# Designed miniproteins, single chains, continued (5), part 103

Each design is a single chain, and the fold is of that chain. pLDDT is the mean over its residues in the fold that is shown.

## One batch from the design tools (miniprotein)

Design m19558
Fold by ESMFold2-Fast:
Structure m19558 (fold): chain A 70 residues (1-70)
Amino acid sequence: MAREQMEGIVEGTIEAVKKGLISAEEAIRLMEEAIAEVEELARRGELPEEEAEAIIAVLREGKERLRELL
């Protein structure tokens, strides 16, 4: 399921920040770009609204966790 795949990506991104592979600011930017892409797909009807909302919720939670690392 796309939501579970996105959860894995978020966890991997947070670990990359903790290991110093990328900055928290860069990781937050990537999360914001992903949210915008998911919103566009939902707007065009290419992604079910419920699935888009679930993915966006995961990305928003990931972004807030990354903000704690700033």
Scores: mean pLDDT 82

Design m19559
Fold by ESMFold2-Fast:
Structure m19559 (fold): chain A 92 residues (1-92)
Amino acid sequence: SEEEERRRESLLLAASAGMSLVGAAVSLVVARKNPEAAEESVELAERNVRRAEEDAERTKKLGDEKSYEEAEEALRGARELLEETRELLEEL
């Protein structure tokens, strides 16, 4: 059914967003441990956050409001961590 197809696509998008957010978090941890090489790690984190934003918007278009809200909450945390990491690196 079309409903089952949308549910499957929504679950795959949620998994993709989750993996991207884990990638962003790992990249930000690497940036904090290696400040001299942080620029590339921060850029990778920014790319992963952008991918998760795209996946969240696709989830919204499929009508999966719950997965969208969960993705937006996780994205808020990732954006906060990214900004805190940038501020920390600027103070070094």
Scores: mean pLDDT 82

Design m19560
Fold by ESMFold2-Fast:
Structure m19560 (fold): chain A 100 residues (1-100)
Amino acid sequence: SILDKAKKSIEELMRFIEENKLSPDEAVALFRGYFTDMARYIIDEMKKKGKSKKEIIETLEEVKKYALEVISKFDPATQKKLEEALEEVFKEMVEEVEKL
C-alpha cells in the first residue's frame, strides 16, 4: 500500500541520517526536502485513484504520526529540529490538498 511504502521510506531516510552522522541542520534540510517530495507523491497517486481530500489528509496524518515515532528515537536536539520541520511541511502539504 502507499502508506506502507511511505513508512518504509521514512525508516530508510532516518537510518541514512543516523548512519552518515548528519548534523541537526543537515538532517533537517534533507528530511524537509525528502518528506515534501514523499507527501507530494502520496497526494498525486491518491488523486489519480479518485480519493477525496479527506482521505488524502487522513493518509498524510498517518504518515506524520509514524514519522514522529521514528524521530522520537533521535537525540533531543535533532528530535526537536526534525519535529519542527515535520510540523511545517505537514501544514504546507495539508494546505495544498485543501486547494485541490
Scores: mean pLDDT 84

Design m19561
Fold by ESMFold2-Fast:
Structure m19561 (fold): chain A 86 residues (1-86)
Amino acid sequence: MKKKLEEMEQKLKEIEEMGEVSPELKKLGEEARELLQKSLEDKGEKGKELLKEAERLIEEGMRLAREVREAVRLAERLAEEERLAA
């Protein structure tokens, strides 16, 4: 449990960093953090479901972060190809 919580916090931090360039990522990070906090307040089945939802949003945020990074990289490569083709 402790290790999983630490891993989730690390991933949330990465999502927040990318949130500076993506409003969608910022919103996902904030929602995931709120769900994670609520999951810690409930030690029963409800807490487990909230933890799963927080994990789900963190996974979605990590995927979106990769998409944003790939889009930025693709744009930079396209600009370089245009420069070389001129």
Scores: mean pLDDT 77

Design m19562
Fold by ESMFold2-Fast:
Structure m19562 (fold): chain A 81 residues (1-81)
Amino acid sequence: SAEEAELRLLLGIAEAELREVEREAKKMNDQELMELAKRLGELIRQAREALAAGDLASARRYLDEITRVGREARKRKEELE
């Protein structure tokens, strides 16, 4: 479906963002960024599982939380730069 395709696209973007946050967390040796990266990874896993199960409502809720945590990670990164 169009909704499933959109959620998969957003998940792909989130996975790319996670890789960047993990890289910055290691580079800066920042505990807060490491914890945010772990949380993003957990949420991405849960969103992927929900999509695989056809639970689009749960996948959407996880992606909303991913967006929130991603904003926190970007703000933290800016504070360290």
Scores: mean pLDDT 88

Design m19563
Fold by ESMFold2-Fast:
Structure m19563 (fold): chain A 93 residues (1-93)
Amino acid sequence: SSVTIKKVIRDKEEIAKVLEILREHYPDFPEIDVNEIAAVVIATSDSPNYLEHGEEVAKSLGLLFYAAIITDKELAEKLGINVGDMVVLAREK
């Protein structure tokens, strides 16, 4: 089983837009400063187990502020990704 990285976003303006979209969709989304985020990573996998455990794995590495597997069609369209893709907010060192 392999995880495929589809996109890495390092532009701060693009990161800020991703944070705004996530905050609008998830009312309990944490307050995160864009400067605390090194990158937004879009990933996918053909393995259901990889998608299911993506958030837990990323958190266990200590490199993550947030991870989500996007199951909502409207949110996926706003983010420009496919349903079932993972969005990972990678921590600045």
Scores: mean pLDDT 72

Design m19564
Fold by ESMFold2-Fast:
Structure m19564 (fold): chain A 64 residues (1-64)
Amino acid sequence: MSVEEKMEQRVEELLEEIRREKLSREQVIQRIMQLADELQSEGVPLDLISRKIAELAERANELL
């Protein structure tokens, strides 16, 4: 898989975890921050991380 495909998969996995585990808003924020750090450590461009994290946060807010 490409870096972008792996990132999209991780975003979808986190959204499903939020829905399945009924994570609190605080837990969701911590998970999003952790994902951003992991993506940055893997060399994903900051612009792409910022865009995907913004989309993830908006979608996660709809589940809370």
Scores: mean pLDDT 78

Design m19565
Fold by ESMFold2-Fast:
Structure m19565 (fold): chain A 76 residues (1-76)
Amino acid sequence: DRDEVYEHVIPLLEEAGVPREKAEALIDFLLERIAAITSDESAVEARAAAEARLLEVAGPEEVERLRALVRERVAA
């Protein structure tokens, strides 16, 4: 559940100096990436929206870095 992850993870990211808007966008992106790894086709639209939000907040370089990390985790 996003709300549960938000409740537990965002305070830790804020304490580490990550702004709330960026932390929320990052969590949304990661949750949608996890759904994609499990082949959740219903998550396609939500994944695109979360990726667009992260792109607006963190920029294209950070999005590509996170995509690379996800690819490494999925590759067997």
Scores: mean pLDDT 66

Design m19566
Fold by ESMFold2-Fast:
Structure m19566 (fold): chain A 99 residues (1-99)
Amino acid sequence: SATVTVTPTSAAVGGTVTVTLTAHSAGNWAAVFTSGGLEGAGVARLHNAAAGATAVSDVTLGAAGTYTVAAGEIVSQGGTAALTAAGLRVTDTATVTVS
């Protein structure tokens, strides 16, 4: 499995949050936005990762609302195609509220 955290869990409009993806088993993992106006945006990716590997991304949140990030195993094979939650076996989610 993999987990995702967002720090801080609340931000002002135009603020930056840190998304951390952690692999708890070997494999290919990603964190992607599933809501909040950033749907389909890839945030962090771990390729052929060992257990304990992490990927970190800073994301600026330009609009008020609730943003959801999903982490999961990459189940779609092939290339550098845009990654969405539909291409993941989701194992964890995190939310951040922007006001």
Scores: mean pLDDT 77

Design m19567
Fold by ESMFold2-Fast:
Structure m19567 (fold): chain A 59 residues (1-59)
Amino acid sequence: SVQQLAQKLSKELNIPQEELPLLIKEVEESYNGFRNVGFPDDLAQKMAEVIVRESFRHK
């Protein structure tokens, strides 16, 4: 699920507590974006993970 993906990423990327709501929002928005384009659930989650990891790596 999107919530499980956000939880996984928060641990792997060492996201501070104050930024957890932003991380969750970015995961949900990316996932929904890919789903709206027609990607299946599993692929949309994988694509959202890549985008979010890339976003936080450069910030």
Scores: mean pLDDT 79

Design m19568
Fold by ESMFold2-Fast:
Structure m19568 (fold): chain A 85 residues (1-85)
Amino acid sequence: MAKANAETYIKNLEILKQSLEKAMADGDLERVQAGIRAAEILIESVESNAEKFLDEELKKRVYEKVEELRQKIRDAEAWIKEALR
């Protein structure tokens, strides 16, 4: 059960990262803004639940994916700042 939840989080973190990259590439400001909010909600959910995982290697992989998504949020926020200029 815990492993399946961790795998689901890893997959969803990747999907949101890719969605943000695509929205920025497409120049879709509304999708980038929506993607940032969705990503922040997912990260909060993941972090609140990740400490319940007993497998330290799965925790590490989940936190690595969280950091990758946090970096994409920062990239997306910078992109929005330039787009609104």
Scores: mean pLDDT 80

Design m19569
Fold by ESMFold2-Fast:
Structure m19569 (fold): chain A 70 residues (1-70)
Amino acid sequence: MTREELIRQLEAILNAAKLLEAGKSLDEAVRHAVEQGADPLTARLVLNEVAAGKLTPADIEQALADLRAG
């Protein structure tokens, strides 16, 4: 996976994580991430951690900022 591919994956997952905060189900969030180009396994693993309260959308935003900064 290239840095650009990872950025695209995390952008899709971030948008889906915000749906979880808005009260959507984990399955709906995973489906949304996959529709936006995320790998199903990666999306499910990350969004499961968000649903469990172990990871926040802000943590994903920070990871994206770090990747974009180089």
Scores: mean pLDDT 83

Design m19570
Fold by ESMFold2-Fast:
Structure m19570 (fold): chain A 77 residues (1-77)
Amino acid sequence: MEQLSEEEAREQLLHLDKITKSLESVIDNPGIRGLLRTGVEGIVDQTPLSVVERLLEELDLHPTLRDILRSEIARRR
């Protein structure tokens, strides 16, 4: 069964995007990158890959968050 709907996944990604943009000054910190990766991993593991890939294309996400999301999509394939 699906654990996250498309709307829930979109909302969580937009929330992470706002956090990522607010943390841009410290985004090179390994702890901050680790925290963002953990958040993305949770969303990707609970969402169908096709939905996550479509949201990556639709949403104007921060470049660092996009890179993490692409990495997690590749890991799950």
Scores: mean pLDDT 79

Design m19571
Fold by ESMFold2-Fast:
Structure m19571 (fold): chain A 80 residues (1-80)
Amino acid sequence: QEVLELLSDELFDEVKRLTDQAIEALKAGNLDEARKIVEKIRELLKQHAPEAYEIVKDLSDTELLELLSTLAVRREQAKA
């Protein structure tokens, strides 16, 4: 929940886009593509939201995508 508040709107929109792309890659069976996208998400958090990165750095790729997907739904509801 605190991770949601650590992201700027621009960073959140980019992370959400990458999260959606990684989930689509997993559904298509493209595990290597999904892994590369998750690495990009981790690097964005490390560079632009290091406090959020510290919270999520020990999560698996699947756990991270589940968390980010859940937080994205909550933030979109708060924006509306």
Scores: mean pLDDT 77

Design m19572
Fold by ESMFold2-Fast:
Structure m19572 (fold): chain A 71 residues (1-71)
Amino acid sequence: KEKLEKALKLIDEAIEAFSDDVERALGYIVRGIALATNDLIGGVELMIRIAERFGNEKAVKLLKEALDLLK
């Protein structure tokens, strides 16, 4: 569970790194759905694709670190 808490913190840091309001809103929506469906790995993988499309290298790095903690 300590790994889950660290992963969630990294996900929140990645969403905070989103400078675009739409990207940030999508990040929060995906995070909420992932938690509700208990599919954080799938949610983080989707967030990485979103961050890559917006060119947010910092968010991609943080999300990949979160993904490694969840695996």
Scores: mean pLDDT 76

Design m19573
Fold by ESMFold2-Fast:
Order: C-alpha cells, then sequence, then structure tokens
Structure m19573 (fold): chain A 74 residues (1-74)
C-alpha cells in the first residue's frame, strides 16, 4: 500500500544519505563492510555500519538526511 511504499522510499533515502557521508563514518569506525540507512520508530534517521568488529548504529547527519528525505517526500 501507499504507506509501505513511503516507508521503502524513506529507507532508500536514509541509505543514500548514509552512503553520501561514508567517508566521515569511516573516519570514526574504520573500514565499512556494509552500510545501510534506516528510520527508527521515532522517525530518527540512522546509519547501520557493519565493520570487522560488528555492527555500529550511528545517527545520520541531519542536513544530509533531511535533504535526502525531501527528494522522496513529494
Amino acid sequence: GAMEEARALQVEAATRAAEADRAAYEKQVGPILRLEGGVDESGRALAFLTTEEGTVVLPLNPLTANRAFAEVAG
């Protein structure tokens, strides 16, 4: 349904935002094996970073996340 489509677009936008900031995240956690964006139950944009040591969850840059969401929230 439309809500499921909107959710999928939000996850895609969050993943795109995470990829845009990849270099900044790698400075914090080291080499990233897998990078995925998401949105929590509160609507907070998050980056899920899989490294050699495990998965780290960090907030997305609000500016990058808001821009990506604006592009899909027509």
Scores: mean pLDDT 76

Design m19574
Fold by ESMFold2-Fast:
Structure m19574 (fold): chain A 68 residues (1-68)
Amino acid sequence: MEMVSLKDFGEEVQKIIDEARARGKTRAAVEIIKLAEEATKYALSNNGLIPKEVAEKYLKEMREILEK
């Protein structure tokens, strides 16, 4: 199973948060941050690694929140 580090995942999440704030979508940014905290808890239960499929699922959900 391909794994993504919490650091690399966090960098992609930060880009989405920055984009939400740049667009004035402060509510979306807050929802994305909450989802990122959930993903971080998941990673910590898996030795600080997220399966690539799970990471992509979280990033897709964050993008859907941003475009809402």
Scores: mean pLDDT 82

Design m19575
Fold by ESMFold2-Fast:
Structure m19575 (fold): chain A 74 residues (1-74)
Amino acid sequence: MPFMSFEEMLKEAEKLREEILNSDDETLEKLANDEENRAIRLAAIGLMGLESGDSSLPTEEEIYEAVRENEKKA
């Protein structure tokens, strides 16, 4: 089966964003290093970056590229 759909990824990203907003710095550092959930993690961080205007965080375009890459793998 291909990687999770964009809709499923967004739901997981929104859940992870909620956890990030309610987590301490140690938990945030662990989430940032989670290779297994890279696309979801980038989406969550990107959403936070859009709210804060932090240019050091992944852009919306980089998040969409990661999703497209997952869709391309059959």
Scores: mean pLDDT 55

Design m19576
Fold by ESMFold2-Fast:
Parts: C-alpha cells; sequence; structure tokens
Structure m19576 (fold): chain A 80 residues (1-80)
C-alpha cells in the first residue's frame, strides 16, 4: 500500500469519525477512530514517518474535540 493510498484512507477515517462525533454517534466515531489508529500504525511500520506523524496530530485534535484542526490534518494527509 502506497503513502498516497494510506493517506487517503486515513483522511477518510478521520473525516468519518468527525462526522460521527458531531452527530453524537459515539459508537460509530469509536469505530472510525480505531480504523484511523490502525492505518497510522501501519504507516509507521512501513516507515512513512511524515504520514504517521500527521495522523497522530489528527487523532490528537479529534480526541480534544478540535474538529476543524482534525479536518485540516486530514486534508494534509491526502496531499502527501
Amino acid sequence: MSVKELGKRLAEAIRKAVEAKKAGRELEAEEHLGIAAIIRAVAALLGHDELAALGAEALAALQAGDYERALAYAEKLESL
């Protein structure tokens, strides 16, 4: 799986988690957060350090309730 594919999938998982959290669908949000965490871990394992770092920042923003920042990181993830 390429850095572009991982970045796109991670960005999608983050966006879905944000949408679920805004809608009050906590179980759905937890599922997408879990998927995002797995993709980020795979990126780190494959040596995609920049992608893994941006993914960690996006997840931290999402957990802090800073959805605009999380979405900004998702956009950057797609641009790698």
Scores: mean pLDDT 86

Design m19577
Fold by ESMFold2-Fast:
Structure m19577 (fold): chain A 64 residues (1-64)
Amino acid sequence: GAADAREAGRRLAEALGEAGAAASVGMAHKDGGSPSGGDFESAIRGAAESDEGARYALRGAENL
């Protein structure tokens, strides 16, 4: 339902934030530079693939 979709969306946003932070730390250690857009895209994809709720939330958001 709508409440489940909102909760899933909140959890997706949290997971995306954590994935972005991890990508940033990884890039800083490797190159001492800022993460690229591709690195963030890979982290976001990984978060969605590892969390069934995140994928469900993304599908729900497309219909909002």
Scores: mean pLDDT 54

Design m19578
Fold by ESMFold2-Fast:
Structure m19578 (fold): chain A 94 residues (1-94)
Amino acid sequence: MVPRPEVLRHQVRVLGSLSGRVGDLTITVELVEIDGQRWVRVTVRREDGTVLEGSAPLSDRDAVLATVDSLAEAMGMDEEGRRLLRELVDRVLG
């Protein structure tokens, strides 16, 4: 059964977006606001076309860090990649 949610009745605002490249990876970290709640959205793309995405509420720092760690592990990121990902997330968090 395909649910028919009220598609896009919420306003999604991108408050900030940072991107960086390390090796074969492109990392994008976005701060988004949905119904007054702020979320951190992370996208990691590899040159082979592999894309992984994760998001967590800005209010739950442990969930944000767990999302970052899970994406880094799943993409097999080295120390340089993990450092860049952390730097981008820290810059978006302020």
Scores: mean pLDDT 78

Design m19579
Fold by ESMFold2-Fast:
Structure m19579 (fold): chain A 103 residues (1-103)
Amino acid sequence: SEEERQALLAEIDTLLDRMKKEVEELQKNNAPKEEILELFRKGLDEIASLLRRLKEVMTPEEFDWVLTRVSLKLHEIIKLVKDPEVQKEISALFTKKLQEIRD
């Protein structure tokens, strides 16, 4: 339904904004690598769940647009990670999640 679509899209946007803020706070405080990785593991799992639900209520064309927009936003958040090795691990996890959602 349209109501369900709007609710899921709003939840994804809220989650992305929360992830950005949390990444910035962790980076500012020089948090351990594992805390940053855990943030992204949890966040990516939540986003993947919401995207799978959106996929069921959207056309393939509409879903591809949303997936592209969310992917661009996630890449910008991942770029905030200062440790190149951690950034690479997160990018690999994100790529795997993206492939699972597209399939």
Scores: mean pLDDT 87

Design m19580
Fold by ESMFold2-Fast:
Structure m19580 (fold): chain A 61 residues (1-61)
Amino acid sequence: SPEDKKLIEKMVESFDELAKSMSPEAIKLLKDYLLKEVKKYHPEYYEEFEKKLDEIVEEKT
């Protein structure tokens, strides 16, 4: 749904903001947690969400 897509986009933006102040270990733990939640409740967005979080982690670590 449009609302779910906006939620996923906001989650990516929030992760990017948080990643700026977190340790590499904390970033990876948060990423793993968020990926499990998205896979469980919004599996249709899992692949694109994972890709976006991986790009953020690569840039920040």
Scores: mean pLDDT 81

Design m19581
Fold by ESMFold2-Fast:
Structure m19581 (fold): chain A 66 residues (1-66)
Amino acid sequence: NLKKEIEEKKKYLEESAKYFEQMAEDLRTVAERLAKQDPRGARAARQSAELYEKFMEKYKEEIEKL
């Protein structure tokens, strides 16, 4: 059933986008906490947050195509 497959794919993409959004927010919080004591760790956390934000945007675009 094509309609069910589209609905399942949409749900998967929505859940994945939400996961990436949460990971990005968590990593932004970690970066802020580390900024003064571990600038390297803070930078790495920010870079990871940016990657998750990009994944989130890609998954949201995929949803719009369904």
Scores: mean pLDDT 86

Design m19582
Fold by ESMFold2-Fast:
Structure m19582 (fold): chain A 91 residues (1-91)
Amino acid sequence: MREALERLRRLILEAIRLAQSLKLSQETVTLLVAAGLLVVAAEVALNEEEALGELRALAEVAAELARLAEAEGFTELARLAREAAELARRA
């Protein structure tokens, strides 16, 4: 669990850093913020069941972020979001 959360945090921080140089739509920015908040929620969860619930939500949000980023032409952001979604699903 902890190693997966550390990898997820790194992926989302990399996505946020990349986003600073991109002209993202408000919808894509909203999903990126939601993904970041879900990583924090999983990290501060009081038990494993709560953390897994946050990770399931993160998988869905990150998958939608990847879809929108790809549609907007932001291929690298879409790649990071897909990796985050896959990692969250496996945890």
Scores: mean pLDDT 84

Design m19583
Fold by ESMFold2-Fast:
Structure m19583 (fold): chain A 96 residues (1-96)
Amino acid sequence: MREELVRRLRELMADRNAGNSSAEEAERLEELSEEEVLEAALEAARAAKPEDLNGGAVAALFIAKDEERIKEVIELLEKKGVEKERIEKLRELAEK
């Protein structure tokens, strides 16, 4: 199960045109445990390159709606070297 979530999140991260598809997948993942989704997002973010982190990481943060865990994911993305502008957009999306 967790491996499937990581694979799916990585696919969303790689597909920069998957804006609408990411939202639909976010709805599907919302049916799963928020904790499992966040753990999968953390693992995907840890493994992914900064270029690949945008779409899937955003979707996972939106699904989870856990402020503390969302902050942890964002900090991990910052450590991975994601640009400050992208991090700010992720924070805004996670809060709204």
Scores: mean pLDDT 56

Design m19584
Fold by ESMFold2-Fast:
Structure m19584 (fold): chain A 78 residues (1-78)
Amino acid sequence: MSFTVTLKSGVKLTLNTSDSPKELLKKIRDALEAAGLSPTQITAALLAAIGEILDAGGKVTPEVLERIAEHLQEIGNS
């Protein structure tokens, strides 16, 4: 299962349940850097993603990806 987020710059990021937590966080960081987000915004996004993964016991589930996508959309639209 996958979730696609479109960032403010038009950069698209696809998150997959097959991604490990490490791969997921790398995808998020790389996409946000490519989109030109500030270090503060990138840190906020990574902390939000880490929180969702921890709440799921370290597992990348469809619900975790949906919640991460919501956080990324909020940060990208602020």
Scores: mean pLDDT 80

Design m19585
Fold by ESMFold2-Fast:
Structure m19585 (fold): chain A 88 residues (1-88)
Amino acid sequence: SPLEELLRIDEVFSEMLPKAVARLTPEQLARLQAVVGETQAELARLEAEAPGDWEGILEVVRRGVERLLAIIEEADPELAAEIRKRLE
């Protein structure tokens, strides 16, 4: 279900994101923060327009995750691969 996938993403990133952030340059961290802010803004718009659209929420989150992973991969390709593996 979309909710189970969202909970898995939350669990994985709760564990792995602090480790990833510790490896980022200030420029990479700023880009990561921008992606998070943009994803949060898109989720807020989706909630206003289509409340309870869990499939839509999951698609927005998945796009955000891929953007975050691209930044993490620049700093630590092995950590990015580990995060991708845990999301399966």
Scores: mean pLDDT 87

Design m19586
Fold by ESMFold2-Fast:
Structure m19586 (fold): chain A 88 residues (1-88)
Amino acid sequence: MKSKAPENLIEAIKYATEAVKEATGKDIPPAIGAALSAIGGAADVEFVPSVSPEDAGRRTAEALRENAEKLKNPKAREYALKAAEAAE
């Protein structure tokens, strides 16, 4: 399969995945939300020709920060914030 997603969104997916691994109980939904936001941003760049990589990165970073604020586990939150920084 051909991936056209920018490297920054791929890094965001990696960090969001680490947030999911650290999440338990009530942190699972916002950690999954962070991972889905990173994947969705990458998918928009790959499959939607009208979406700019820069706009996808900014929108993904904002969604990742919103989910990070909902995380109670400090490690899960740190990974979600690193994902947001990578997406910018």
Scores: mean pLDDT 77

Design m19587
Fold by ESMFold2-Fast:
Structure m19587 (fold): chain A 81 residues (1-81)
Amino acid sequence: MERLEAAEKNLIEVLKKASKAERQVLLRVFEHEVRNDPRISEETKEEIVKLLEEAMASTDKEKMIELVKKAFELYKKAMLE
């Protein structure tokens, strides 16, 4: 992902309109990208992954969106360090 803010906005828009099954697939793709990004420490990867796993487990769409936004904030901070 070359622009994390654009990727975040795109993912959030899709997640708001997506079914629960589609949300699971999208969040797993994001988790996979984070786990395979060599620019991020393992500690930060685990923090982001934990937020994404909590988002996938959430039955509240608003809470899911909030957790995804927190995951992107950590990802952006890690990329700038």
Scores: mean pLDDT 79

Design m19588
Fold by ESMFold2-Fast:
Structure m19588 (fold): chain A 73 residues (1-73)
Amino acid sequence: SVDELVDKLEEAIKNNDWTEALKLAKKLLEAATLENIDEIIERLKKLKKENPEASSLLDGIIKALEEKKKKLE
């Protein structure tokens, strides 16, 4: 589920497992649909606020999700 992917991404970030974090970010982008994309973006924005060291990775995936949303609309 999307919730499980976000939780695993948070765990990977907290463990400094950047390889797993990047893999999970890509899976989130693939799993995103018009139904869930706004929730994913909001969760990633919160995760960025709580983990500023991950800002670059999280900004990248948020931007990719926002672009995907525009194409799906």
Scores: mean pLDDT 84

Design m19589
Fold by ESMFold2-Fast:
Structure m19589 (fold): chain A 93 residues (1-93)
Amino acid sequence: DELLERIRREAVEGARRVAELARQGDGERAARMAEQMSQQLYRSSDLFRDSDPETSQRLRQAGDYLLQASRAARQGDFEKAVEYAERAARAAG
């Protein structure tokens, strides 16, 4: 599915940006971006669950990792925030 592939690619690129913000110590921006992306990925996962369950599950997993990245960034644990954001990119990719 071309739309689902685009959503997946945007999720990878976004997760990498969250990791970059965390590496720069911008915890507030990293956390907000990760939270927003997590919500978008959960909605996309739910929408495509029946048509592409494997990719849908990967998008949900990416959303879960981004939520963890957001929490780590809010706590000032930038190393963990980067780790979770990179895991989100791998799950979406």
Scores: mean pLDDT 88

Design m19590
Fold by ESMFold2-Fast:
Structure m19590 (fold): chain A 73 residues (1-73)
Amino acid sequence: MKEEEFKKYAKEVIEAFEKGDEQKKREAIGKLREFLLSQGVDPEKLFPQLEKILNAKNLEEVKEALKEAGSLL
């Protein structure tokens, strides 16, 4: 299920932010990007949401951007 796979990648992003690991954060966002592109999500709509995640100052901003990215499925 697309939703279940999305939740898996979203969880990896959240865990990377909770740990403050910049390397894991970039890897998790990269995996999420590849997954969403593989599902046919429009890159022009997806890229702004990924930038919001990358520039997030706190976990609430990460969760909001992930919710927006997931809505594109």
Scores: mean pLDDT 82

Design m19591
Fold by ESMFold2-Fast:
Structure m19591 (fold): chain A 77 residues (1-77)
Amino acid sequence: AVPDFATAGRAAVEVLEEIAKRTGNPELAKHVEQARAALDAGDREAFSRALIAAVNALPTQEEIDEFNLGLARRLGA
């Protein structure tokens, strides 16, 4: 089963918030905050833009892999 927008969006934001806190990446933190605000507002378009910007702010393949694995764990996959 595919989770709804709110469930999937919350999982994505939580993983990116953890990476931002651990790495101290201010660009990632900024885009994650924008994604959280868009998610809370139910703005799917703004959320998508902020999420793409946040993922693009991950400087290494290892951080991208951490995001993907963190999502899989939170969504039960």
Scores: mean pLDDT 81

Design m19592
Fold by ESMFold2-Fast:
Structure m19592 (fold): chain A 71 residues (1-71)
Amino acid sequence: EEEREKKIDEIAKKLNISRTAARTLLSIVLDEGLPEDASVEEIIKAYDAFVKEVKDLFERGIERALERNKA
């Protein structure tokens, strides 16, 4: 828990975001399979890669969803 709090603080400072946002980000990357012991650098890199992948899929998916709406 204490180590998680420190990581949240570091993420918030590096990305210049709130601690709440940093906590959410950490939760997401851990849920996606990153180990609890992952470094802040690895967490940010994994999140950035995931966001790019999701954004691309989401934008492509929107086109299909708009046609069927709730496929």
Scores: mean pLDDT 69

Design m19593
Fold by ESMFold2-Fast:
Structure m19593 (fold): chain A 56 residues (1-56)
Amino acid sequence: DAAAERARRRRTLEEMLKFMEELKQKYPNDRDKILEEISKKTVELQKRREEERKNA
């Protein structure tokens, strides 16, 4: 019942963790840029989640 929601949350978390890892490699000394990119990605993921909720 909640398995699909848990799987979706896990995928989102994995995507975010991978994105953060890539940002650390790309901008190792630019914390402000990393934070900006994380904020943009968070908004994108939230919009994607809302669309998925409408279609679920």
Scores: mean pLDDT 77

